# Ledger of designs, part 107: designed miniproteins, single chains, continued (2)

Each design is a single chain, and the fold is of that chain. pLDDT is the mean over its residues in the fold that is shown.

## One batch from the design tools (miniprotein)

Design m7958
Fold by ESMFold2-Fast:
Structure m7958 (fold): chain A 76 residues (1-76)
Amino acid sequence: NEEALMEILRKVSELAEKKRAELEASKSEEELAKAAIELAEFAKKKAEEIKEEAPEAAEKMLKLAEENKELAEKIL
């Protein structure tokens, strides 16, 4: 089960890197803000789901959520 959670964390990190690249390459501020909000909400929900099983990983996901939320708020 722990290995499955670590694989999910790896996937989330990969998605975060991909979304960051999309945010940097995007031509639209609205698309940038939307992508950041979606990533933040996804990371926050996943952090709460894995909080008890992988607290360190959950903290990293919460950081990603907060950073992306702040990014979206600066754009909007």
Scores: mean pLDDT 72

Design m7959
Fold by ESMFold2-Fast:
Structure m7959 (fold): chain A 73 residues (1-73)
Amino acid sequence: SGAEAAARSARAAAEAAARGDHAGGLTGSWQMKNTPGANKEGQEYAEKAAAHGAAGDAAGMARWARLASEKAE
């Protein structure tokens, strides 16, 4: 389902961001926020993670990616 796909993308983004994989954190966050059927609060957090990552804020990206993953569960 879209919700399961979104949860996988959110988890992958959070794990990538936590280990310093900036590109992985951005890609997973972008995938999560654009997945139909995903939890809406999780998508909003993923959008914030992607925005922080695009701005070069690795810590902000990691924080919001983790929150998106928690909401997607």
Scores: mean pLDDT 83

Design m7960
Fold by ESMFold2-Fast:
Structure m7960 (fold): chain A 103 residues (1-103)
Amino acid sequence: MLTEEEREKIRAFAEKAAEVLELPASFADELAALLEFFLDNRDSDGLRTYLLSLGASQANVDALVAALESGDLTAVLQQLAVALAEIYGREDKAPELQAFVAE
């Protein structure tokens, strides 16, 4: 089960991702809910299937699943930043999202 601190970090990431990728505010709410669901249930296969369905590369999905299996939320969110930037054609924004997560 995710801690309240981890849930706050996920929500902050989702809001920053929506801002940086110039997506609607509703995207932040949907992303946070999906991440809380997959991470709380440790559903690496569900997360993999979801990201591949959105157009993420196999390499980025494999890196994200490896981070998830490590149990390091910061690593998961950094790899997710790369995958989301790829999905939305905003690869130039991946470094900004990764820097936000590293703080």
Scores: mean pLDDT 81

Design m7961
Fold by ESMFold2-Fast:
Structure m7961 (fold): chain A 67 residues (1-67)
Amino acid sequence: PLGEPSDARVEAQSQLTKATNYYADKNFDKAEEEIKKAAELLGLTPEQVEQLRKAIIDSAKELNSLS
């Protein structure tokens, strides 16, 4: 078991969901703001932020294909 999600983890997941939706909507400025908030909350390194951004973009492309 990975353990229970902390309050910070739950908040970060919410921010990442918003970022994915903003990217799908081509609202890149808002998406980037949400990614930065999540990264700060999770204490991510620049390399981890880059990986996260790529994952968000990929997820947004899938959402865009689904709409």
Scores: mean pLDDT 76

Design m7962
Fold by ESMFold2-Fast:
Structure m7962 (fold): chain A 55 residues (1-55)
Amino acid sequence: MAAEVAAKLAQIEQNGARTLEDVRLTEPSPEQLAAAEQALENWIQAKRQELEAQM
């Protein structure tokens, strides 16, 4: 169970990191980049809590 949850979370984090890197390549403003990083962090935390609640 824990290993499956950890693997799924790692995949989510990797996909999010790639998306954020694409955003960085467009040379966004510091405000836009901060908003994107915050949105990604909130989404990862929400997914982590969701997976933990399903245990």
Scores: mean pLDDT 73

Design m7963
Fold by ESMFold2-Fast:
Structure m7963 (fold): chain A 71 residues (1-71)
Amino acid sequence: PEEEEKKARELISQAADKLNEGDFRGAAELLREAAEHYLKAAELSTDPEKRRQLEQKAEQLRELAKHLEAL
């Protein structure tokens, strides 16, 4: 679970760099990848509360990516 969370955080950091460069499509792609890693972490987690939090983070990233793709 922790390794997937670390990958998600790294991808979010890279997405922030893309946003700063004006690359909205690149940022959206990285955010969708980060969301997949959070969902993987949720699947591997044995804690129901942590699963819920990870699933919420993934949903938030997907919504943000959708908004960026609409620009």
Scores: mean pLDDT 86

Design m7964
Fold by ESMFold2-Fast:
Structure m7964 (fold): chain A 101 residues (1-101)
Amino acid sequence: SLPAPQVTQSPGSLSVPEGGSATITDRVSGGAPVSYLSWVRQAPDGSLETVASISGAQTGDFTLTLSSLKPEDTGVYYREATAADGSVTFGQGTTLTVVPP
């Protein structure tokens, strides 16, 4: 059987000014084919939200680009990958801090 895919993301943390933009990159390698890809944000209050997703058989990277950043965009961003067999893996997380002017 194929193992769950491995998800890595970069950078581990970044600080950007309000109104700026941020790019978080990822790599999915090995394991079962991926059927669903998403980026999930964990807000400082602990709530989770899906900020971007792609469904269907996908391969390769799903780069997250955020623009016109506001303080509410602050949080930890996780890349999620769901394999065709239903297994779910997460990247290690990227801490984004939006710095007020």
Scores: mean pLDDT 78

Design m7965
Fold by ESMFold2-Fast:
Structure m7965 (fold): chain A 70 residues (1-70)
Amino acid sequence: SEEEIMKRLLELRERLLEAYEKGLISEEEYEKLSKMLSEANDALVIEKDLEKAEELLREAERELEKLLKK
């Protein structure tokens, strides 16, 4: 649902900020993932494309997990 995707997006945004503040990711990595989350938000609220929003959210989650395995 739209609400579930929005909740996941907000939770991922908080995780991303925490990882950056703890020095686990670089500023460049933070900016790239923040842009992905903004694109997911636009897909969800502007385009009303839940499938696109979910795909972008999954990609951002996958990229953050890769960065945290360094």
Scores: mean pLDDT 84

Design m7966
Fold by ESMFold2-Fast:
Structure m7966 (fold): chain A 59 residues (1-59)
Amino acid sequence: DEAAARRRALLEEARRLRELSEELLKEAEKASGVKAAQLYAAAGILRAAADIYEELAER
C-alpha cells in the first residue's frame, strides 16, 4: 500500500530528526556562549521539522 509506505517513510524521517536534535542538545550542554545558542537553535529547528513529518504521517 503506497499510503502505508508513505506514512512509514515520514515517521522514520521524523525519528531520525528527533535523534539528531537530541545529539545537538547533548553537544549544546558541553558548549557555551554563541556556540551553545547555535546548537540549541539547530536542535529546535530539527524538532519542529520532526513534528511536521509526524503531522503529515497522520494524513
Scores: mean pLDDT 86

Design m7967
Fold by ESMFold2-Fast:
Structure m7967 (fold): chain A 65 residues (1-65)
Amino acid sequence: GAMAEAARRRRERFQRLVDIGVELLKTAVDLVIEKNSPNPDPEKIAELEARMDELVAEERRLQAE
């Protein structure tokens, strides 16, 4: 029924949030490492910052559902 479908969607959304959280943490760690390196790569920093923005936006969309 509709309630079972809602429960399934909630579980799937929770799993996606967990996966996003893990990816966000990994990306944040990579960003901190790159920024604190003796010769930081500005292109890599820009790519990591863009990736974090995408992940944060996706997390917010999922939480709003």
Scores: mean pLDDT 83

Design m7968
Fold by ESMFold2-Fast:
Structure m7968 (fold): chain A 91 residues (1-91)
Amino acid sequence: MDINDPLFQALVEATLYRMLAAVYETIAKRLEEKGEIEKAIKEYEKAIEALERGIAVLEPFRDDPEAAAEIAALREKIEELKKKIEELKKK
């Protein structure tokens, strides 16, 4: 694997966006536990934005099995977080 490979660069960038989303999700969960619901929702929304950016960098490579699998995983996580935001809005 060449570090200058565009697919490798996209997979690395998507991984960094996934890690960033995990940080935002952790902050959101801690805010939720403290009853700071509006702040928690904003952090979950930032997590979704990070995951959407990860998908965007992988879309040109979606015919590659590794890129396709990562896109699917990121999409599932976005749906999970959207569900969480809707549950919090009911409080």
Scores: mean pLDDT 87

Design m7969
Fold by ESMFold2-Fast:
Structure m7969 (fold): chain A 70 residues (1-70)
Amino acid sequence: GLTPEQLALESEVVALIIEAVIAKKYNDKEGLQRVLERARQLLERAKAHGDEVNAKTLEEIIKELEDFLK
């Protein structure tokens, strides 16, 4: 099963995805910039804990947000 640390990280990643979807829908570029900054922080946490699944998801989110904010 998931460790408490993995479950906490998973919950934060899910919340971040929801925030990104909402911000994109309303073209909230400031909100997307905040989501991008938080995604980068969560990616470092995922890497530190060996959470490859969330690390990959976060890398994909970061790429999509960077492309959207161009």
Scores: mean pLDDT 86

Design m7970
Fold by ESMFold2-Fast:
Structure m7970 (fold): chain A 93 residues (1-93)
Amino acid sequence: SMNDYSQRAIDAIRRGDIDSARDYVSQVLRSMIDQVRQNPDRRVQIYQNTYRLMQRVLRVARDMSPRTGPDGQDFADQIRNTVNGIRSVIDLM
């Protein structure tokens, strides 16, 4: 589930495994797309749930960025852009 993948991403960030964190985040986003495809009438709710999960990932990525170095900082910036993108799509729904 998106919840399981987001939690695994958080765990990966905490251990400094940014490559695994990127893979888990990709799985969250893929799960969002798959869920929207299967349930287009629930699109708003699916995006809102994904936004909430990605904000949690972003918070951990930011908090851990001093320990994860440049790759972790780049990852945090990428997640921030993703969170902002999801929010922009929600605001247009």
Scores: mean pLDDT 89

Design m7971
Fold by ESMFold2-Fast:
Structure m7971 (fold): chain A 99 residues (1-99)
Amino acid sequence: FTPEEVQKREEAGTLAVSAAVDAAADAPPETRAQIAGVGRALGVGLATLGKSPEEVREAGRQVGLDVDAGIDRVRALLRELETSDPEAAEALRRSLENR
């Protein structure tokens, strides 16, 4: 992959998570669990690529994406899941906060 392709995938991933979190706000528990799974997969993917939060933020900034806003929305979903689905919340939190 070229660096440009990697940046576009990171941007698309962040946008997908943000859009999915918005969709999850009106969705049944089954869909919220699926969205949590997508968040986990994105976190693992970025960690596998060795991307730090700083690098993701910089890549997003270069293409006009507010990565911090996307992350805040994912954290809001995490707080909601902590009350409705604690196991999904723990899995998502580990993907976002752990190494």
Scores: mean pLDDT 55

Design m7972
Fold by ESMFold2-Fast:
Structure m7972 (fold): chain A 56 residues (1-56)
Amino acid sequence: SDEFEELYNKAMGVLLELQRKGSPELPEKMELLTKATRLGREGKYEEAIELLKKII
C-alpha cells in the first residue's frame, strides 16, 4: 500500500527525531511501530495505518 509506505517513512522520521532528543515518548511509539509492522506483514493495512498515524 502506497499510503502505508508513506506513513511508515514519516513515522520512522519521527522516531529518529525522538531518539535524537532522548524523548520519553520513544518506547511507546516504538511499540506502536512494531505493532504496525506486524499488521502490515499480515496485510491488515487499515489497522497498521491507524497505528502509524498515532506515531506522527
Scores: mean pLDDT 85

Design m7973
Fold by ESMFold2-Fast:
Structure m7973 (fold): chain A 83 residues (1-83)
Amino acid sequence: SEEARRAAEELAREAIERLEREAEEALRRAEAAEDPEERRRELARAIAARLDAVAVEVALEAALAGKRVWGSELERRIAELLS
């Protein structure tokens, strides 16, 4: 339904915004890090958050297209809402 679609798009938008903020924070911590190991950990966190944001977008698009998706609990909920 249109209502289910809008709810799923809103959940995806909120998740993507949160993940993008997490990535930005991690990048800032990486830039401020003097320890190479800490910098590496923060860069890994930023990459992971960005990949998760892409996964949410892909899950939403696949669910809207009626395709089955696999992912985190959030991605699964978005897929279920659109099914």
Scores: mean pLDDT 83

Design m7974
Fold by ESMFold2-Fast:
Structure m7974 (fold): chain A 73 residues (1-73)
Amino acid sequence: SITRWIGRLLLLIGAELTLRSPSESLEEKEEALREAEEAYREMLEDPETPEEWRRRAERLLRRAREAYEETLK
């Protein structure tokens, strides 16, 4: 659908914000990372996702993972 990959993109962006928040619990950050990884996978599986946005989603997922790893320090 026209809006499906856009919705997944917004979830991926939101996950990075949650992961960088100092007020979120470790459990909430683990959930945000899982949601980011699922959103990224669904964007890759959606044939309507433009190639440029697939590459942007990969960068956003990398940023989300980096934010989570920083939480573990």
Scores: mean pLDDT 81

Design m7975
Fold by ESMFold2-Fast:
Structure m7975 (fold): chain A 79 residues (1-79)
Amino acid sequence: MRALIEEAAEAAAAGDEERVAELLAQLVPQLQALAETDPEKAEELQRLLVEAGARAAAAILDEEERAEAERRAQEMLAK
């Protein structure tokens, strides 16, 4: 399950929305089943999912902000 959470984070960072949806479709039922049988483990994995989501969001923002800054710098230098 941790591997699926990390894979979903990587797919999100890559902008692969279809793969993210597919991985989340597999993760959500497993997390719900785990919450019924082992709520402590489910809480740990939910925390990891939140951390992975934050990491993916930061990677996307950093990449887009960096690309935009680079593009603007090139436009200014090209004038």
Scores: mean pLDDT 68

Design m7976
Fold by ESMFold2-Fast:
Structure m7976 (fold): chain A 116 residues (1-116)
Amino acid sequence: SIELTESGGGTVPAGGSLTLTGKATGGEVLGFSWMQETPDGGARFVAGISSAGVTYDPRVAGRATISFDWATKTATLTLTDLQVEDTGTYTWIAGGVGDNGVAGLVGGPGTQVTVT
């Protein structure tokens, strides 16, 4: 089974920058996305990498950079020019095949970001 970790959250000032990092173990990652759960309980797509390429939500286009390091299975999301609306819990969701041969989707534990 694929296992996911996350790091890099915290409290940051408006106009600042933040990098979120996710790491996968126990399988192969074929694609993933970063999702934001807003303080009001809404869910929003932020960015993703898949066979279709790299995709960004228009709200973060030009301010977000997403990458994946195949050697370390590390996903990175960097957000610049942070806005109060970027506040929320960020979760990365990976699709892939576990070392047990089972394909599926796995969500990370979530990382809190607060923009003041």
Scores: mean pLDDT 84

Design m7977
Fold by ESMFold2-Fast:
Structure m7977 (fold): chain A 80 residues (1-80)
Amino acid sequence: SILDEYIEKIRENANNPEKISEILREFTREMIEKNVPLEEAEKALKELQKAALEHMDKSDVILLANLTVDVSEAYVELKR
């Protein structure tokens, strides 16, 4: 599925904050363009956040902060 492809991209780039930001923006844009229901898009975003958290260096406070900001920004964009 499209979600599985994004999960894999996040896993491969979990420790690259610039790439995580790009992937989440791309995901959010695709969800909006395809008119994916908000509930489904938000559920998918939570799965991407979970994948990032599972594979990132959790001792790196900057990675955690950047992920939190990016996920929050994606939620706001989805609700437009």
Scores: mean pLDDT 84

Design m7978
Fold by ESMFold2-Fast:
Structure m7978 (fold): chain A 81 residues (1-81)
Amino acid sequence: MEEAIKRVEEIIKQMEELAEKAASDPKFQKEIREEVERLRRLLREVKKMGDEAAVKSLAELAEEKLKKFQARYEEIQKAKA
């Protein structure tokens, strides 16, 4: 359980770092920050439930969302080059 919680927290941290890098696109930065806040709320709820499977599912969903944000960031960088 602690490992799954740490994984979600690490993904949130990576999203926050990506949002800072995306400062030149305020709309995209806002979208990332809204997802960070949503994930923080969900993590608090699943931790209260004590359901390890729910925490693992949240980690998988967060990882997929991070991957999509990273792909979009790369496309934005290519458009500026």
Scores: mean pLDDT 82

Design m7979
Fold by ESMFold2-Fast:
Structure m7979 (fold): chain A 68 residues (1-68)
Amino acid sequence: SEEELEELKEEKERLEKEIEELEKELKKVKEELKTDKSKELVNKEIALTLELIGLKFKLEIIDKKIEE
């Protein structure tokens, strides 16, 4: 239905904003890692990278549903 399509589009916009925020955080962590190789920063980079992969996968699923 049109209502379901609009809900999927709104969910897509929310995911895109969350992805943008996490990408900004990851960029900051990567910049810090250039001068500080601490385990804490390495673990944070890994965690943010995995979270971004998960969110991008969810976005692909939503895009597929919108195309259907």
Scores: mean pLDDT 85

Design m7980
Fold by ESMFold2-Fast:
Structure m7980 (fold): chain A 76 residues (1-76)
Amino acid sequence: QMPSLEEQKAYLEEKIKKLPENGQAWFALGEIYEKLGDYKEAIEYYRKAADIYRKQGKDDKVSEAEHKIRELEEKM
């Protein structure tokens, strides 16, 4: 039993308000906006996730977020 995209979005938005340095939550919001077709918003959330991951030294996660940004720029 999976929550809707709208429910997942609301949950993650609350999560980042409490824990703004949670890079996974920002990345997950990017994925939700991508699924909704909001590519511009998705790119903004992926950029925020990349910045957070970079501060945390999570280079693999930074590369993953940057790859997502490139894919969406190509689709626009």
Scores: mean pLDDT 84

Design m7981
Fold by ESMFold2-Fast:
Structure m7981 (fold): chain A 72 residues (1-72)
Amino acid sequence: SAEAEAARLKAEVDALLARYRAGEISEEEFFQRLAAIRAEIARLAERDPALAGEVAAHLQAVLDEVLADLAA
C-alpha cells in the first residue's frame, strides 16, 4: 500500500541519518542515497501526492539539520 511505502521511506531516511551520524557512511554516500529516496518519493507522488508530500517534508527536515551542521 502507499501508506506502507511512505512508512518504509520515512524509516529509510531515519536509518540513513543514524548511519551518517555514526560515521558509517560518507557525506557523498549520504547524499547519493538521499537522492535515491527522493526518486522513490516522486514515484509515490504519482499514486498518493499527500503521503509523498509528508515523506518529502520529513526528508527535507533531516536534510536541513545535516546542512546546518555542515555550515557550522
Scores: mean pLDDT 86

Design m7982
Fold by ESMFold2-Fast:
Structure m7982 (fold): chain A 60 residues (1-60)
Amino acid sequence: KKELVEKALKALKEGNYNEAALYMKEAGISDEDAKEAIEAAKKGDYEKAEEILKKALEKV
């Protein structure tokens, strides 16, 4: 399910937060982790957003 995380990260970089949230939900990522990743992306910290998503995927 790493492919869904990659799609979510791409959507975050493009500013498509709604699309990113859908990919995160499909990957089994919690609403809390999804919000943290979106907030990091809004600050331009895509490296932090990717780290959050990868750690969240390990919890599933």
Scores: mean pLDDT 80

Design m7983
Fold by ESMFold2-Fast:
Structure m7983 (fold): chain A 80 residues (1-80)
Amino acid sequence: SELLTMAGQIYLSQGKYDEAIKLLTKAAEQNNARAYFNLGEVYAKQGKYQEAIEWYQKALELAPDNERARANLAKVQAKL
């Protein structure tokens, strides 16, 4: 799942959101907090703020000290 998360991050950085979602969703099957955070990022960049909120919240359940997830959650909440 670490390799899937890293590959998903690469697709995310390239703006290849559909490919990123496929890989990150597979990584999320292993309860990977990084994969959940990156799914939140992909959905936020697509303007799908409700989905982004759900994935950031899941990331924070596994990694409560993730400052970036908290900040990005607040940011997407403000867009609703």
Scores: mean pLDDT 85

Design m7984
Fold by ESMFold2-Fast:
Formats: structure tokens, sequence, C-alpha cells
Structure m7984 (fold): chain A 60 residues (1-60)
């Protein structure tokens, strides 16, 4: 099971990040806890790389 966690600068950024991640990995579980976004599930290598890139770009 692959798990990714990213902290964003605001709740709005966290929501935007979650929306982007849901489009890239629709079968993954996406959790919001304040400004923190967690992605869990059976991600493909491509989905995992894309999710890491999205989290890195939104963790400003």
Amino acid sequence: MKVLVGETPSLVSAIATAIALSGLAPRAKIKLDGNTVTVEGDLSDEEYAAAQAVLARHSA
C-alpha cells in the first residue's frame, strides 16, 4: 500500500490539491486534515509519481 502526505499553506490549497489528486488517482483514498493532504491506495507507478509531483507543487 502506497501512502503520500503533503502539507499545504492553506485549507484552500489543500482542497485544490485534493481535487487534482482525485483526478489523477480516482481509486485512491484522499483525506484532508486542516492543511494536510493524505493519499492512500493501490497507486500505479505513474499515479504515484504524478501524486508526488502534485503534492510537491502545492506544498509551497
Scores: mean pLDDT 76

Design m7985
Fold by ESMFold2-Fast:
Structure m7985 (fold): chain A 81 residues (1-81)
Amino acid sequence: MDADVAAVRQTIAELRALAAEASWDPAFQADIEATVDTLEQNLAAVEASGDPEAVSALKDHTEAVLAQYRARLAALEAARA
């Protein structure tokens, strides 16, 4: 559980770094920032529940969200070229 919580926190930190990298697209940056806020609220709720299955599910979801935003950033960068 603690390792999964740490993994979620790390993935949220990577999403924040991605938002900073995407500063050239304010709409995309704002979308990532709103998603980060939602994920932080979900992490707080799941930590308070003490349910390791809920933490594991949030970890998988947060990793999938990061992968999707990375793919979208790459597509937006390609469209600019």
Scores: mean pLDDT 85

Design m7986
Fold by ESMFold2-Fast:
Structure m7986 (fold): chain A 76 residues (1-76)
Amino acid sequence: KLEKEIKEAEEKKEFFERIINAAIESGLTNQPVPQELIEEMKEKGWHKLSPEEYLKALKEAEEKLKRAKKELEEAK
């Protein structure tokens, strides 16, 4: 179902946004990224990605979500 694809894309986008925000905060405050996010990244294999790769993944998730929402609107 298209709704499932939208939900999965939104969850992925939210996760990458959390990582990017934590990285920005870490850089600004000189504090480590929260351990919970590090463990989630390790589970998904994303802990080896560079900052540029995280930004690319976030943009891809945003574009995928936008396309899925447009497809849902057009299917009405």
Scores: mean pLDDT 66

Design m7987
Fold by ESMFold2-Fast:
Structure m7987 (fold): chain A 79 residues (1-79)
Amino acid sequence: SLEELLELVEEARRALEAGDVERALELMKQAYELAKKLGLPEVAKSLEVAIERLEQGDVVGALAGLAEAIRLLKEMLSK
């Protein structure tokens, strides 16, 4: 569901803000697979970019990608 996807992305952001990169990557990959399954290409792309940035050590870029995914999901849930 959209609500489950939003919770995964928000939990990934919290993990990353706490410095738990391993947990953040795990949650981001779960969120990416769920976004693909739900047919949400913009959310999936934001998560794909965030994962790639985090795997390269770019925490700021990863947080930006997570923020975009959260924004898109909240917009969809407000309709």
Scores: mean pLDDT 86

Design m7988
Fold by ESMFold2-Fast:
Structure m7988 (fold): chain A 65 residues (1-65)
Amino acid sequence: LQKEVEEALEEEIRASMEVIKAAVDLLFSEGEEKEKAQAELDRAAARADEAAARLAAARAALAAA
């Protein structure tokens, strides 16, 4: 159970870093590249939301144990 929380936390950190990178790429993108960068940011944000939900579930399970 502790290992599940650690893995979920690592996944959330990784997903958060992807969001930051995508946001920076969007900031420095122009024209057509900006549309692609926005799509990348949207995908990264969705993955980060999923990772955060998994971490919350893992922490709840650990607390219930």
Scores: mean pLDDT 81

Design m7989
Fold by ESMFold2-Fast:
Parts: C-alpha cells; structure tokens; sequence
Structure m7989 (fold): chain A 103 residues (1-103)
C-alpha cells in the first residue's frame, strides 16, 4: 500500500527530526551514524534487533571536555527522549548508543 508506506516513512522522519531537536539540549554531545568499535557495535545492534522494529545506530562523540558522570547522565536523558518519542509517535525504534572513544 503506497499510502501506508508513505505514512510509515513520514513517521520515521518525524522521529528522527524530533530526536535531533531533543539532542540539541544535550550539549556537548554530537550525533553521528556508526561506530569505530565494530565488535561492540554489532553486539549492541543485535540485542536491539531482538526487540524488533527499526534500529538506529548512534555514535556520540564528546565535542567538549565532560566528566564520565556528566556524559552518562546525558546518555540516560537521550534514552528517555527516545522512549518518549516512541510512545508519542507509536513506534518501537531501538537505538544502539556508543561513545566514540577515539574522538
């Protein structure tokens, strides 16, 4: 169904746009697609896929000096935003989150 496919694509786009808007509040983080630790990335992505639904793989490099505790708090805030967006948009998107330790 072409209309159903367009509606699904629109919902995924709305999810991404709202996620990026939420991430603007989590400075100094930057969001990129992918990761440098391929083995760890694969394990986390496979776990997310076990829950079903679309999977987004995010690497979060720190753009400024932060403590590990502050970064962990920002990641937890991001997870909460993802859960809120899934509920709001009626999606079940799994997100694999990695810290880019080489940035």
Amino acid sequence: DQQADLAAARRVRDFVEQLLAALENLAPLQVVDGGDDEARRREVVERAREEGGPVIDLTLPSSAPVTDEQFAANVEALKASIEALNRRLGLDVSVAIHLDARS
Scores: mean pLDDT 55

Design m7991
Fold by ESMFold2-Fast:
Structure m7991 (fold): chain A 114 residues (1-114)
Amino acid sequence: HMTVEEALARAQEALANIDTLTPEEVKRIIKELVDTLMKAIDAGDYERALELFAALRALVSAWADKYPDDPAVREIQAVVDEALRRMAASTDREEQLRILKEAVEKIKEIIDKY
């Protein structure tokens, strides 16, 4: 199991090297991030969940900008953008964690589909 610190470092390294990554490598890193995010959500670790979600958003946005025709990353971007909108409309930490959990479950389904 990847720690939060390991997942954040891996996402940051991926962002720094985005031009060298294949779509398959990006999907693997995203899966590692969402698996770690789910653990933070299940533990009720709000601060860590927000940090992981921010890293996920940055990586997905960078990848979508580079490969706009990649169907997997575009579907994931849509899920992330919707989760961000729903979270911005809520002031309840428990509700925000539920929104993130739904987003993570959808992202896992997209990764498994492609």
Scores: mean pLDDT 85

Design m7992
Fold by ESMFold2-Fast:
Structure m7992 (fold): chain A 81 residues (1-81)
Amino acid sequence: SEEVERKLLLEIEELEGLALIYVGIAKITGDPEFAIKGIEKCIKELEELREEARKLGLPKVAAKCDEAIEKLKEIIKELKK
């Protein structure tokens, strides 16, 4: 259980990091659409992780997914202007 929790928390951090890479790509290329689509995929994966965490009875992981999802949604709003 602890090993599973640790792996899921790491996966959340990896998805957040990937979203920041997409933000960097948007800044370099001037193409926010590509970045938005990439970040939306990260949100979908976080939503799937949240459901997995709920099924496993890991409320701390589920809460971290919710925090990450809200953060990425705000990033998308900024990219859309």
Scores: mean pLDDT 88

Design m7993
Fold by ESMFold2-Fast:
Structure m7993 (fold): chain A 66 residues (1-66)
Amino acid sequence: APEIAEARRAVDDVLASAKSLEEQLNIVRSMLAVLDRARAEGHTSPVLDALRAYLRERQAELEKKL
């Protein structure tokens, strides 16, 4: 789906701008917190679910490297 691909690209672009792996992990955690709040407020979609899954995968990769 184009929307999911665009969302993933936007995440990758933001992470690529980070100075360190620690900063990347902090960005991922912040994004997940925003998405968790949006879900708690009733904002759900397949795109948001796919983005949360992608961010959790990136979080696990970064935590393994740190």
Scores: mean pLDDT 83

